Designed miniproteins, single chains, continued (2). Designs and how they scored, part 32

Each design is a single chain, and the fold is of that chain. pLDDT is the mean over its residues in the fold that is shown.

## One batch from the design tools (miniprotein)

Design m5151
Fold by ESMFold2-Fast:
Formats: C-alpha cells, structure tokens, sequence
Structure m5151 (fold): chain A 56 residues (1-56)
C-alpha cells in the first residue's frame, strides 16, 4: 500500500506538471478520471497537485 501510494503520487505529480501548460484541460481530465474507480485515486491526487501548482 505505502509503496503503491508513493508511485501513484509520483505519477500524479508528473501529470500535473505536464498539465501546467493547459490547466483548464488538466482540471477537466482529472475530474472525468475520478469517475473511473480504477483511476479515481490517481486522478484525485493529480487534481490536488495541479490546483496547488496553480495557487503557488
């Protein structure tokens, strides 16, 4: 679990950084991905990371 969580968080951070160039698209993509149980956790983390990058 903990090791899997770290890998998911790392992937989500990289995805959020990629979406910095198109934050509107990233926000929408992460919101839609949250509706899929297989991707919901990673999408939620990615959305949070992208929102943090936009605020900071």
Amino acid sequence: MAEEEERIREFARKAAELYKKNPEQGLEDFRLAQENPKHARAARIGLEELEKLLKE
Scores: mean pLDDT 74

Design m5152
Fold by ESMFold2-Fast:
Structure m5152 (fold): chain A 91 residues (1-91)
Amino acid sequence: HMERRREILRQAAEEAEKVAEELEKNGYDPDFAKLVRKIAELLRNEEDPELAAAIGLIGASTLLVVAKNQGNTDLAEKLERIRDLLAEALR
């Protein structure tokens, strides 16, 4: 099950990297973009995959609430996908 968790973390990191890159290109909130990039880095570099998934899930869930409150439906949908991947990694 560790190999499955690592694969899900890799997928979540790739999704987060794409989100961060798109936000950076669009000139969206630079602090928000930096936080998404930090999540991607955590998911790639944290040696404990369960801890990586748990912290990443907290981060993605927090940013999802912010995106929804700002009315950014596209960003919210992408963050929901990352959240759901990380929730799956913890099962």
Scores: mean pLDDT 85

Design m5153
Fold by ESMFold2-Fast:
Structure m5153 (fold): chain A 94 residues (1-94)
Amino acid sequence: AALLTEGARLLGEGVEAERAGDLEAALAAYEEAIRLLEEALARDPTDAQALLLLAEAYRQLARVYEAQGDLAKAAEYRARAARLAEEAARLAAA
């Protein structure tokens, strides 16, 4: 619970930083959210909520890289987000 709650909080912090135009702060918040959510998944690989939050974190990270002009990193992180969302959907269907 604590890792998911903190990961979700950092995602919100990143969104506020993006809204303020602080892409560096947004990037740092999304990267820390990813770290915590990956730790949550390492402890429970079947946590669909952790997978969905991690997918959202990668989508947000992709938008920051796209805003910075790094289209290759943006595409890579969008692909990671799509795979995580598919995994969460499979777990929800089980």
Scores: mean pLDDT 86

Design m5154
Fold by ESMFold2-Fast:
Structure m5154 (fold): chain A 95 residues (1-95)
Amino acid sequence: SPEELRERFLELVREFIETSREYRDALKNGDKEKVEEYKKKMIELAKRFAELARQWGVDEAAEYFEKAIEALKNGNFEEAERYLSKGVRLLYESL
């Protein structure tokens, strides 16, 4: 249902905010093990966002999440954050 998709979206947004914060802190502290851990978690979140975007019918948002995954794999966290933010915004505007 639209309400279930909305609740799933809000849960993913909360997890994204927390994980992005942890990722940025790990980068600032030079903690390579935590950087890899949170990078993997951010990739998984982006995959879940892309799946939700497709289920919601917002293919453009899914494309942004896929670009975010590639940026994360390449260690480009700033580019990944921009793509994730664009995807999240498109999903929010579709509520």
Scores: mean pLDDT 85

Design m5155
Fold by ESMFold2-Fast:
Structure m5155 (fold): chain A 99 residues (1-99)
Amino acid sequence: EERIKKLVERYEKEVKEDPNNAVAWTNLGAAYALLGEYDKAIEYYQKAIDLDPNNAVAYTNLGHVYYLKGEKEKAKEYFEKAIEIDPNNRRARVLLEKL
């Protein structure tokens, strides 16, 4: 958890320095998801998608967070969107199969 909090500090600095960096927003969301802060993770993944609508990684991570929240229908929607953007996204395909 302490290591993850340092990742949060790092990625918060990255998004402050470059607010248009969709990858940094995706990484910040992932760090919050690792802390169990799912609503913050969703907010930051949504910012990443708003900046880059073709960000298959952010869609996959959104689906995974919704799955962890028990929202399987929402998780399926995001995994399917990730696969639509990147058909070679094995992570989204594997997570969709577990629904």
Scores: mean pLDDT 87

Design m5156
Fold by ESMFold2-Fast:
Structure m5156 (fold): chain A 92 residues (1-92)
Amino acid sequence: MEEVEKLITEGYEALARGEYDKSIELFEKALKLDPENIDAYYLLGMAYYNKGEYDKSIEAFKKAIELAEKRGDTGRVNAFKKMLEEIKKKKE
């Protein structure tokens, strides 16, 4: 979806600039249009992690893993699980 891809791109650019609240808003808008968008959940998890909201980051990564598993995307599942373990270590 052109609009979803645009929102994800704008959100990623905001994330790269350290504009975490803006990136979260853009990824949430993308998810409203495409509720199963793996990239939007992954990037939302990264934004929450950078903001220090580890519980919200963990929830977003868990959703990204769930959707990647549903699609048989073993590469993304493995990558996201590795990131989830690192986030859990930071919460302690």
Scores: mean pLDDT 86

Design m5157
Fold by ESMFold2-Fast:
Structure m5157 (fold): chain A 99 residues (1-99)
Amino acid sequence: SAAEAAAQVAADLQARIARTEEEARKAGAENPENAAEVIREVFAQGRRELEAEGKRLTEEANKIGPEIGEAVRSVSRAGVLELENRGRQLVAEAEKEQA
């Protein structure tokens, strides 16, 4: 179903967001003097990758049906917003520690 396809895509995107956060935390820890900037760059790259993947997944879903494509597009957009929110939180935490 469209709901099941969207749920699977949402789970996969959440896993990717979690990996991006983990990579950003590791990069920040390895570069404490520039943690905020390094974290910002990791999330910027992750956002570009997530947007590209979301576009591809939406195009593939549209080949199956427009209702599935719309559900996947919606989930992909929500994933980008979640990634941006997590990135802003980690950058703010790093900036507070650098102050």
Scores: mean pLDDT 86

Design m5158
Fold by ESMFold2-Fast:
Structure m5158 (fold): chain A 74 residues (1-74)
Amino acid sequence: AAALVAEADRLQAEAARAMAAGDRETAIRLLSEAAKLYEQAGETGRALAVRRALDLVRRGEATADDAKPPVEAP
C-alpha cells in the first residue's frame, strides 16, 4: 500500500510539472494513473481529490497547484 501511495504522489508531482509546462494531455494521463493507484491502495479520499483535479484540468480551469499532492495535514 505505501509503495502505491508513493508512486501516486510521484505521478501527481509529474502532473503538476506538466500543467506548469502547458502539457494538459500529459497531466490528464498522469492524474488518471495516480487515481488508479490511490484506489488500489485503499486511499479513497485521495483518489476522489485526484478525480476532482482531473475534472478541473479537463475543463481548463486547473493550475499546477491543483495537481500537486497535499503538503499539509490541516
Scores: mean pLDDT 74

Design m5159
Fold by ESMFold2-Fast:
Structure m5159 (fold): chain A 76 residues (1-76)
Amino acid sequence: SGLEASLSVPQALIAQARALAAQGRLDEALAVLDQGIAYLDRQIALASRVAPPEFLAQLQALRDQARALRAEIAAQ
């Protein structure tokens, strides 16, 4: 379903960014996280009017996770 894709896509991008950071590819990890955050911002904007609150909370939690990881990598 569309809801499943909205959660799986940012999860995959966060996992990819972690893998890139582990390889020392920090600039590439930041670029992937920026794409993931932009995707989540769009999904949250679309979901905020029609999706169940628990689904919106999941998207917000993923965005918070991506932002926290980005800040951690940027500080290296």
Scores: mean pLDDT 85

Design m5160
Fold by ESMFold2-Fast:
Structure m5160 (fold): chain A 62 residues (1-62)
Amino acid sequence: SAALAIALVVHDLGVPEEVAREALRMIKEGASQEEVAKYLVEKAGLSEEQARGAVEALRKLM
């Protein structure tokens, strides 16, 4: 579920909801894991490890 994926990333990693929604949109439009992780590092201030975890969560819960 997209809503569950967003809620997990927002709650567990402190990502702003609008940034999490944009990351999910990027995944749906075919963006690579690397591109989405870079976006999360730049926009949410996540570490590379946190960004990889966020992308994995978004992909698994979609």
Scores: mean pLDDT 81

Design m5161
Fold by ESMFold2-Fast:
Structure m5161 (fold): chain A 71 residues (1-71)
Amino acid sequence: SELTERARELLEEARRALKEGDYRKALELAQKAGVLAAIAGDEELVEEARRLAEEARRLAKEQGDEELANL
């Protein structure tokens, strides 16, 4: 479905943002992907999105960005 394809694209963008150290962008993209994956009923994509969001929050906390870490 278009929702599943868009969710995958957002997850790939989130992974790139994470590698670049842009944890805010990674978190936002992962959250958007998770919403679309949930609407599409794709449980695997929902779990991938949750993991990326959690990783982005952890890395943000390590940098001292408590605002982002608590989102």
Scores: mean pLDDT 84

Design m5162
Fold by ESMFold2-Fast:
Structure m5162 (fold): chain A 58 residues (1-58)
Amino acid sequence: SPLQQMIEQNEAAVKELEEEIKKLLSKGTEEDKIRAAFLQTIRNGTLTVRDLLLEKLK
């Protein structure tokens, strides 16, 4: 279903963001920390969308 496809895409996006954030923070430069903070903002928005999608499945 279109809703299931959106959930799967959202889960993949969260996973990719978490991996990139982890990689940037492990490098530990000031530039990498700023990039990680930007991606953390995007991740938080993506998690909000995930909650809305999951509510639709109830």
Scores: mean pLDDT 84

Design m5163
Fold by ESMFold2-Fast:
Structure m5163 (fold): chain A 93 residues (1-93)
Amino acid sequence: SMPKLAAPASVAGGGTLTLTASGAPEGTDAYRFVLRDPADPSVELGSDIAPVSDPVYTLDNLTPAHTGDYYVEALKDGEVVATSNRVAVTVTA
């Protein structure tokens, strides 16, 4: 099954963004949250975020560089088993 990512459409600069994954396949043991460039969806930004065991990831001290298309990959034994919908998030000045 395809997991769902929930996030707000806009967040103020300096604020907090909470990314919530739900509906991941049975046996999912980690989540990798990914930011992609909205001008070129083939370019991955923020790929250095290590996988987390919690389906919730929080980003503090937001800047305009955090603007883009977010999604989450569900992992099992280090392998991607499912990818979520994309959510566009804008960080305002």
Scores: mean pLDDT 76

Design m5164
Fold by ESMFold2-Fast:
Structure m5164 (fold): chain A 95 residues (1-95)
Amino acid sequence: HHMEELRRKAEEVIERVRAALQGLRDNPLVTVEEGAEMAGQIVRAALDYLGAPEELRDKVAEEARKIVRENGLSDEAIDQIVELVRKAAEEVLAA
């Protein structure tokens, strides 16, 4: 069913976003500012893959950058960003 396929796609993307952010956290060469920009790009790419409109992608990517700038790439920051992506994915699936 189309809706079940979309939900599985969203779950897969959310898992990949978490893994990508954890990779950035574990890379000692990545600064907080570089991590913020890369986190925004990861989130934007994930939401684009799910078919999110540009306005939603821009909004969520900017919130992800802000979270990283304020908190660094901590486990808490990664959880907050993953939650933002999950909420945005639910919005896309509801549309």
Scores: mean pLDDT 84

Design m5165
Fold by ESMFold2-Fast:
Structure m5165 (fold): chain A 87 residues (1-87)
Amino acid sequence: MLVIRTEEPLSEEAKEYARELAKKLLGVEPKSVFQAALPDGSYALHLVFEQPIDEERALKALEEIGKELEKKFGVKVLDTFVGFPVK
């Protein structure tokens, strides 16, 4: 999965924007898009894919989605990561 951590909760419009942008950048639609509140008061947006996504493409898409969320919705992106072991 792809994860974007933000300082504030995302609107439904921002989550749908992230879904559509992920589909455009990766050529596959996320199976699920949801945001979880974390114990530190931040929020983690999860883009869950049914199929394996190429790591290089996933990292580039994650960076672009984070930038677009900051630009379009004024949310502060704290970090981004892929939900598999990075080596």
Scores: mean pLDDT 80

Design m5166
Fold by ESMFold2-Fast:
Structure m5166 (fold): chain A 55 residues (1-55)
Amino acid sequence: MSLEEAIEQAKEAAKLYLEGKEDEAAKLMREAVASLSEEEQQQAIEAAVEVINSK
């Protein structure tokens, strides 16, 4: 998975979490970060946090 794809999946996971679909959000986030380096994982998490903070 590319970093760009992982960031998009992390954002989608954040949206699912905000909808109350915690299990689906956790699974999607885990899949998004599974192939990333620590630095890339931080970027994906920051993108997800921005989605949450935009609410």
Scores: mean pLDDT 78

Design m5167
Fold by ESMFold2-Fast:
Structure m5167 (fold): chain A 62 residues (1-62)
Amino acid sequence: SLGDAGALGAIWAVKQGASAEGAGKLAAALYNGDVEEGIKAGRAAQEGDRERAREYAEKAAL
């Protein structure tokens, strides 16, 4: 799903040193999506919560 892809991307970006906010903004931009929900996905990824990251990434996708 788009949420799964977004969550994996955010988790990967955080592991590569991106901030939670930066990872979320990047994920939202890939889908021309909601930046606020994308940032929440990035924060969940930073916390290691893949399920929350997936939920927010799905909300970020248009």
Scores: mean pLDDT 69

Design m5168
Fold by ESMFold2-Fast:
Structure m5168 (fold): chain A 60 residues (1-60)
Amino acid sequence: MFTIKVEFESEEAAKKAAEVVNKNYPDTKAEVKGNTLTLTSSGSLEHAIGAALAAIGEAL
């Protein structure tokens, strides 16, 4: 299990990013608290990193 935290400029950006991760990365749990997105992958570190990069790209 791998956990990555990503901080966004706004809570709305973090929520949009979480929606993309939850839709496209079924082995990764995306949770939003304020402007912070917490990604927890039950799979590989590569999957967790991929989800984090996708989230950042979608929110910007």
Scores: mean pLDDT 76

Design m5169
Fold by ESMFold2-Fast:
Structure m5169 (fold): chain A 92 residues (1-92)
Amino acid sequence: SMEIEELAEKVKEHLRSQGFEAEVKIEGNTVTITITAPNVTRLIGIALRAIGLSLEGYDIEVSIEGLTLTITITAKNEEELIEALKKFEESI
């Protein structure tokens, strides 16, 4: 929907405003956020926020390869995906 696309764009713009390179991809009920930073320490803070959402019961996968952090959020429906992505955006 337009709402999830607009929220994804807001997440991307917010991360870019903090000096990260960021891309957000939506596929079905899954959002993939790819973040690149000049050093891994800057990625750790964001990774911990995503892990915090996983501890709240959201289906979140986090991986770091070199200077790139990948966060995958999977939901059972669009409403849950929007809630998870909004909480992530508010956490960063």
Scores: mean pLDDT 86

Design m5170
Fold by ESMFold2-Fast:
Structure m5170 (fold): chain A 72 residues (1-72)
Amino acid sequence: KKELIEKLIEAIKAGAPLDVIRDLLLEYFRSDPYLTPEQARRLADFYVRTIEAGGEGREVLIEDLKKDLEKL
C-alpha cells in the first residue's frame, strides 16, 4: 500500500500521462475494503478530471495522498 501511494505521488509530480495516473488511482482506491468497484472508478475518474481542469486539483490530490501515507 505505501509503495503504491509513493508511486502515485511520483507519477503525478512527474506529469505522467493521465491514463497512467488513472490506472494507479484505480489500484489505490480498489485496495480500500470500504469502497465498491463502482465507487473506486468514480473516485479515480473524479481526480483525473480535476487534474485535467487545472487549478489546485493536482496539489489537493498530492496532499491527500501524503496524509494517507503518513497514517499508514
Scores: mean pLDDT 75

Design m5171
Fold by ESMFold2-Fast:
Order: C-alpha cells, then sequence, then structure tokens
Structure m5171 (fold): chain A 60 residues (1-60)
C-alpha cells in the first residue's frame, strides 16, 4: 500500500477484521496519501476501530 501511494496509484484499504493497531497504521497511511494528493478508500472500518484510525491520521 505505501509503495502504491508513493507511485500515485489509488489505494483501497480493507480493514475487515483489523486490529486497533492496524486501524491506527491505516489512518496514518491515509493521512500521508492525502498530503500527496493520492485517493484512498477505506472499507470494513467499524466504529470500534474509528478512534484508532483517527489517532493514526493525527500522528501523520
Amino acid sequence: AEEAIRAGEPVTLDLTGASPEEARRAGALAARAGKLGVPVSVVGLTSAQFDAFVAGAREA
């Protein structure tokens, strides 16, 4: 996923069954992609993972 973002390719992050740590990493990755203008779609994110995702995005 990180290589695809650096290449400017659209990325879909499937967080179905992801741990809170994985959701946090996905949030950081999505924030970095946003800074590079790369589109990212997230699927399978539950409300239980939302806070970890947002925390990851804030740290990036």
Scores: mean pLDDT 72

Design m5172
Fold by ESMFold2-Fast:
Structure m5172 (fold): chain A 62 residues (1-62)
Amino acid sequence: MDTTPEGWRNLILDLTRQSLRYLGLSDEEVERLVKKLEEMTKTKPSSDAATEVLLEGEKLAS
């Protein structure tokens, strides 16, 4: 299994996308939040960015 930095980032993006879908968000909302996550990973650690996006998703799903 190739654990490149690129592969790790893609894994975080995929896991976040699946978690947002599991929360009951629409595909459009999931795609929007995942795009936000991609931008945030340019300036923040991927884990911190994913946490912030998941919290936003939980608020939208409530």
Scores: mean pLDDT 77

Design m5173
Fold by ESMFold2-Fast:
Structure m5173 (fold): chain A 110 residues (1-110)
Amino acid sequence: MLEKEIKEAEEWIKEDPDDAGAYYRLGQAYLKQGKYEEAIEYYKKALEIDPKNARAWYNLGQAYLKQGKYEEAIEYYEKSLKIAKELGDEELAKKAEENLKKAKELLKKK
């Protein structure tokens, strides 16, 4: 259950406030619940601690895309794509590139 995932991640943060992975998991749990504002806050916290987390950049782009904030979504997908390529994460790079294209197409809709 998402509530268990949230509680577990909150307990990890209480033990280590610099646990980037715990903030990332909180962001994921809130994203799954459709709580995009909370997801964004926790992903940003995770990225403040670990800016090389390409998947956190990707998920941040997803949260902005879901809010209709296409310019921000594009920015974060581009960041994810760059880091995913640097790390050799071909699967994430492909997903970031596909969603970057989608966000750019949606931005053309005025």
Scores: mean pLDDT 84

Design m5174
Fold by ESMFold2-Fast:
Structure m5174 (fold): chain A 88 residues (1-88)
Amino acid sequence: GRFREEAARSARAAAEAARRAAERGGDVRAATAGAIAAIGGAFAAELGGDEEAAEEAREAAEEAAEAAAGGDAEEAAREAEEAARAAE
């Protein structure tokens, strides 16, 4: 319940951070890919009902958000991809 909501919120936060990094002259393509992967990971975890997968997706989404905030669009995309994989 609440844990899945928190994972979804973290993925959305990562997506917003990646978008803001792109707006500041970062790599728009990488930032967008990262945001999509993070959102996808959170949705997959929520649909599967797996709290462990949701936790892994949340942690990866937070790493993606930190990387995006730091202006590292490649790192953000990589961490978001990891979030999507964790939700499998």
Scores: mean pLDDT 59

Design m5175
Fold by ESMFold2-Fast:
Structure m5175 (fold): chain A 95 residues (1-95)
Amino acid sequence: GKKKEAEEYIEKAKKYIEEAEKKVVEARKYLLAGDYKKAAEYAEEAIKYAREAIEYAKKALELDPENKEAKELLERAERIKRVAERLLEEAKKKI
C-alpha cells in the first residue's frame, strides 16, 4: 500500500542524508586545511546527495502526508543542502 512505498522512500532519504552529512564533514575538513579544490568537490557531492534526499522525502510525504519521520528528514536534508551550498561558496571564493 501507499505506506509501504512511503517507507521505501524514507529509507532512501535516510541513506542520502547519511552520505550528504559525510560529505559536509569532509568539505569542512578540507576547507579548514586550505585544500579549497577538495573542499569544493566534497561540498558539490554533499549538495547532490542532499537533493536526492529532499526528492525522496517529498515523495514519501506525497504518499503519507502525516509521516513525521519523512517531515523531519525533509527539514534535515534542506538544512544539509544549505550548509553544503555555503561551504561551496566559501571554498570557491578562496580558489
Scores: mean pLDDT 90

Design m5176
Fold by ESMFold2-Fast:
Structure m5176 (fold): chain A 80 residues (1-80)
Amino acid sequence: SARDLALAAVDSGVTLLRDAGLTDLADELERRARPLAEAGDVRGAAEALREAADRAEAAGHTDTAERLRRLADLLEEAAA
């Protein structure tokens, strides 16, 4: 389902951010994106992942940002 795909993408994004040491950003993504994912709002969840990616990149975590953007793209493709 769209909900299950969005939840999996959010969980993966949160894990990537925590593994990179960006714990505050991970907590913010969790708070913002989880309700959107639970509602099946794929576009909203993907947007939250991309905003987290932009902030990770600004903090110098380019690889983490690229992985988050890939998650957002895959989420939208899978839910199309």
Scores: mean pLDDT 89

Design m5177
Fold by ESMFold2-Fast:
Structure m5177 (fold): chain A 64 residues (1-64)
Amino acid sequence: TEEKQRKQQLEQNLRGEIEKIKKLSVEDAIKAAKELVEKYGSTDNAPLREQLKLELEAVIESLE
């Protein structure tokens, strides 16, 4: 279904962005991760927003 494909695409894109962030300097990585939280946190799918936000916050904490 389109909804399922959209969710999988968002998750894959998020995984890719997180991997790119890990290759940046610590300060740039933290900034980029926070921007991703804002971007994906506004997603209409509430369960997906919560899951992705928790994953991004874990990445930010590991970098700080």
Scores: mean pLDDT 66

Design m5178
Fold by ESMFold2-Fast:
Structure m5178 (fold): chain A 60 residues (1-60)
Amino acid sequence: GREAVEKIGEKSGIPPEILLEMLKDAAEVGSQEEIAEAITKETGVPLSTAKAAVSYARAS
């Protein structure tokens, strides 16, 4: 959950708190699969980590 957002933040240079809000906004209009694939492509994190971050954002 939160640790996945923190890892993506480190890779992208975006503070985790800002990244979480961006993921929440994206999750309202995009599919989890599309968002997770975009994160993996941009940051190189595993797809499972990207999916965990999106799921955490949707639940928050």
Scores: mean pLDDT 79

Design m5179
Fold by ESMFold2-Fast:
Structure m5179 (fold): chain A 55 residues (1-55)
Amino acid sequence: MDAQKQAINKVAAEAQEKPLSAEEVRKRLLELGVSEEMAERAVEALRRQGLLAPE
């Protein structure tokens, strides 16, 4: 299983519990070893799903 995919799923689950800002999501993903490119794509996916904090 792809470790980056697992990290993204974990952060997505955290965002469902409490909305995270785009900056918090990006920082969390980078801390979990996700590449910068994949972290940016994950942030955009969560933004489209409405899981990011408005501010």
Scores: mean pLDDT 77

Design m5180
Fold by ESMFold2-Fast:
Structure m5180 (fold): chain A 100 residues (1-100)
Amino acid sequence: SELEEKVKKLAEEAKEKIKKAKSKEEIADILREFLKKIHELAKENLSDENYEKLEKEITEIATKYSEEIAGKSVEEAKELALKMLDEITEKVLKVIKEEK
């Protein structure tokens, strides 16, 4: 699927940026831009029902990781950000498959 390939490429680009980030602010900015692009792709390509379902799941993941990242070092924040990105990507790909 072209949509699946776009999502995977956005995730790969975000991961490389996170690895090179020098501050928690840079990590947060990278994650925000990634989520913005995922929201745009989902809104354009998914049904309203699947879009709302995905938005809810992404919000739950983002909230969990934001709480875990608070008070962590930059290196620990990177590890958590990469895990967050993997979990979000997995949920996005699953919902895309349900869309057919």
Scores: mean pLDDT 86

Design m5181
Fold by ESMFold2-Fast:
Structure m5181 (fold): chain A 69 residues (1-69)
Amino acid sequence: DRIKALQDKIAKLQAQMQAIFKQMQDLNEQLQAETDTKRRQELQDKISALGRQMLEISLQIQQLRREIY
């Protein structure tokens, strides 16, 4: 069933987004405690990279939804 397969992919992507969101929260907490400028920049870069991954996954979910409809 094509629809079932697409729904399963969407569910997996949503789970990945939740995991990334948790990682971003953990990194933001580390950023709040960090006083070293270089390490703060590294944390900000990682948060930005995760944000881009979330956007990519969001676009994949939208594409899969369009495939169903």
Scores: mean pLDDT 85

Design m5182
Fold by ESMFold2-Fast:
Structure m5182 (fold): chain A 93 residues (1-93)
Amino acid sequence: MDKKKIEEGKKLLSQGKYEEAVKVLEKASKDDSEALRLLGEAYFKAGKYEEAIEYYRKAGSLGDKDSLIELATLYDLLGKEEEGQKYAEEASK
């Protein structure tokens, strides 16, 4: 149960403190899909797209549909429309 770490991470993200948000969220459970999604968001906002993709994939594999939508968006931004479409379809299930 990582509610305190997740809430702290959300607050840091809202303040633009992406590096601090990563450090807090990394201390949350490795199988917590919300914490993994927030790690993906922190890396994405920091411009670290490869790390963002990794964490969004992990969260999506645990059933977080929001992470699959973010993956579709990231792949579209990278010009990978076919990969983006795959994640968009997975999010619709």
Scores: mean pLDDT 80

Design m5183
Fold by ESMFold2-Fast:
Structure m5183 (fold): chain A 74 residues (1-74)
Amino acid sequence: MSEEEELKRVEELKEKLKDPDPQTRIAAVNELGELARTGSEEVRKKAIEMLKEATKDPDPAVREAAKQALTKIV
């Protein structure tokens, strides 16, 4: 995936984090976690920002998934 494709995917995942279904938001968090580990510098920074916002999610499972994703980033 190119940086341009990864940036587009990050924007799509940002929209999925607004989904009313917590399972859809957890799936978005998991993919953002992958991009935060494997993406370019800009992609990683944007994904980390979105993961930090997901730690404030009203659903405890979404918050836990986001925290776990952040702990895997070195």
Scores: mean pLDDT 83

Design m5184
Fold by ESMFold2-Fast:
Structure m5184 (fold): chain A 57 residues (1-57)
Amino acid sequence: SLEDLARGLQEALGLSEELARALVERVGMDKEALRQALMDELGLSEEDATALLDKLA
């Protein structure tokens, strides 16, 4: 769910609940779009963003 994904991002990246929820609500559960958002908005490398999303899936 979007809530589970937001919680996972909050726990993994130390984001506030508000920021994690806003990111997931903007992008949805599209894994490729979420990877791009993690790289562009949070400055994660492609490798780190991919590993994080694989861990949360």
Scores: mean pLDDT 76

Design m5185
Fold by ESMFold2-Fast:
Structure m5185 (fold): chain A 71 residues (1-71)
Amino acid sequence: SMAEAEKLLAEGEKAFEAGDYETAAKLYREAVRLGEGELRVRALGMLAEAYKKLGDGVTALEYLQQVLAML
């Protein structure tokens, strides 16, 4: 549900702020799966930032490309 996606985004943001980018990426990926519209775009953008922090620029760019395709 969208409420679950929003909760996963919030949990992911907490993990990201703590520097746990692997946990953040996992939570953001689940938020992308459950989310729609603006929330899904936001989750994809956050997922790209998490992969960028993990040093995986290729995967980050792939998620950013998905964001552009939804705009």
Scores: mean pLDDT 87

Design m5186
Fold by ESMFold2-Fast:
Structure m5186 (fold): chain A 60 residues (1-60)
Amino acid sequence: MKILAKAVEDYEGKSKEELSLKKGDEVEIEEVVDDYYVKVKNLKTGKEGLVPKSVLGDLS
């Protein structure tokens, strides 16, 4: 089963490993990397990268 989340705020990636998101973007969670970052795939763009956990919300 896919784990999906939604960006609750805009985020601009600061490195090549980070993904930029817009508020409302749906992402697939691929891996929990550490206490702060998650590796995700943006379902609109198909791009993958790290984002802070704080920018993601639960899918209800």
Scores: mean pLDDT 76

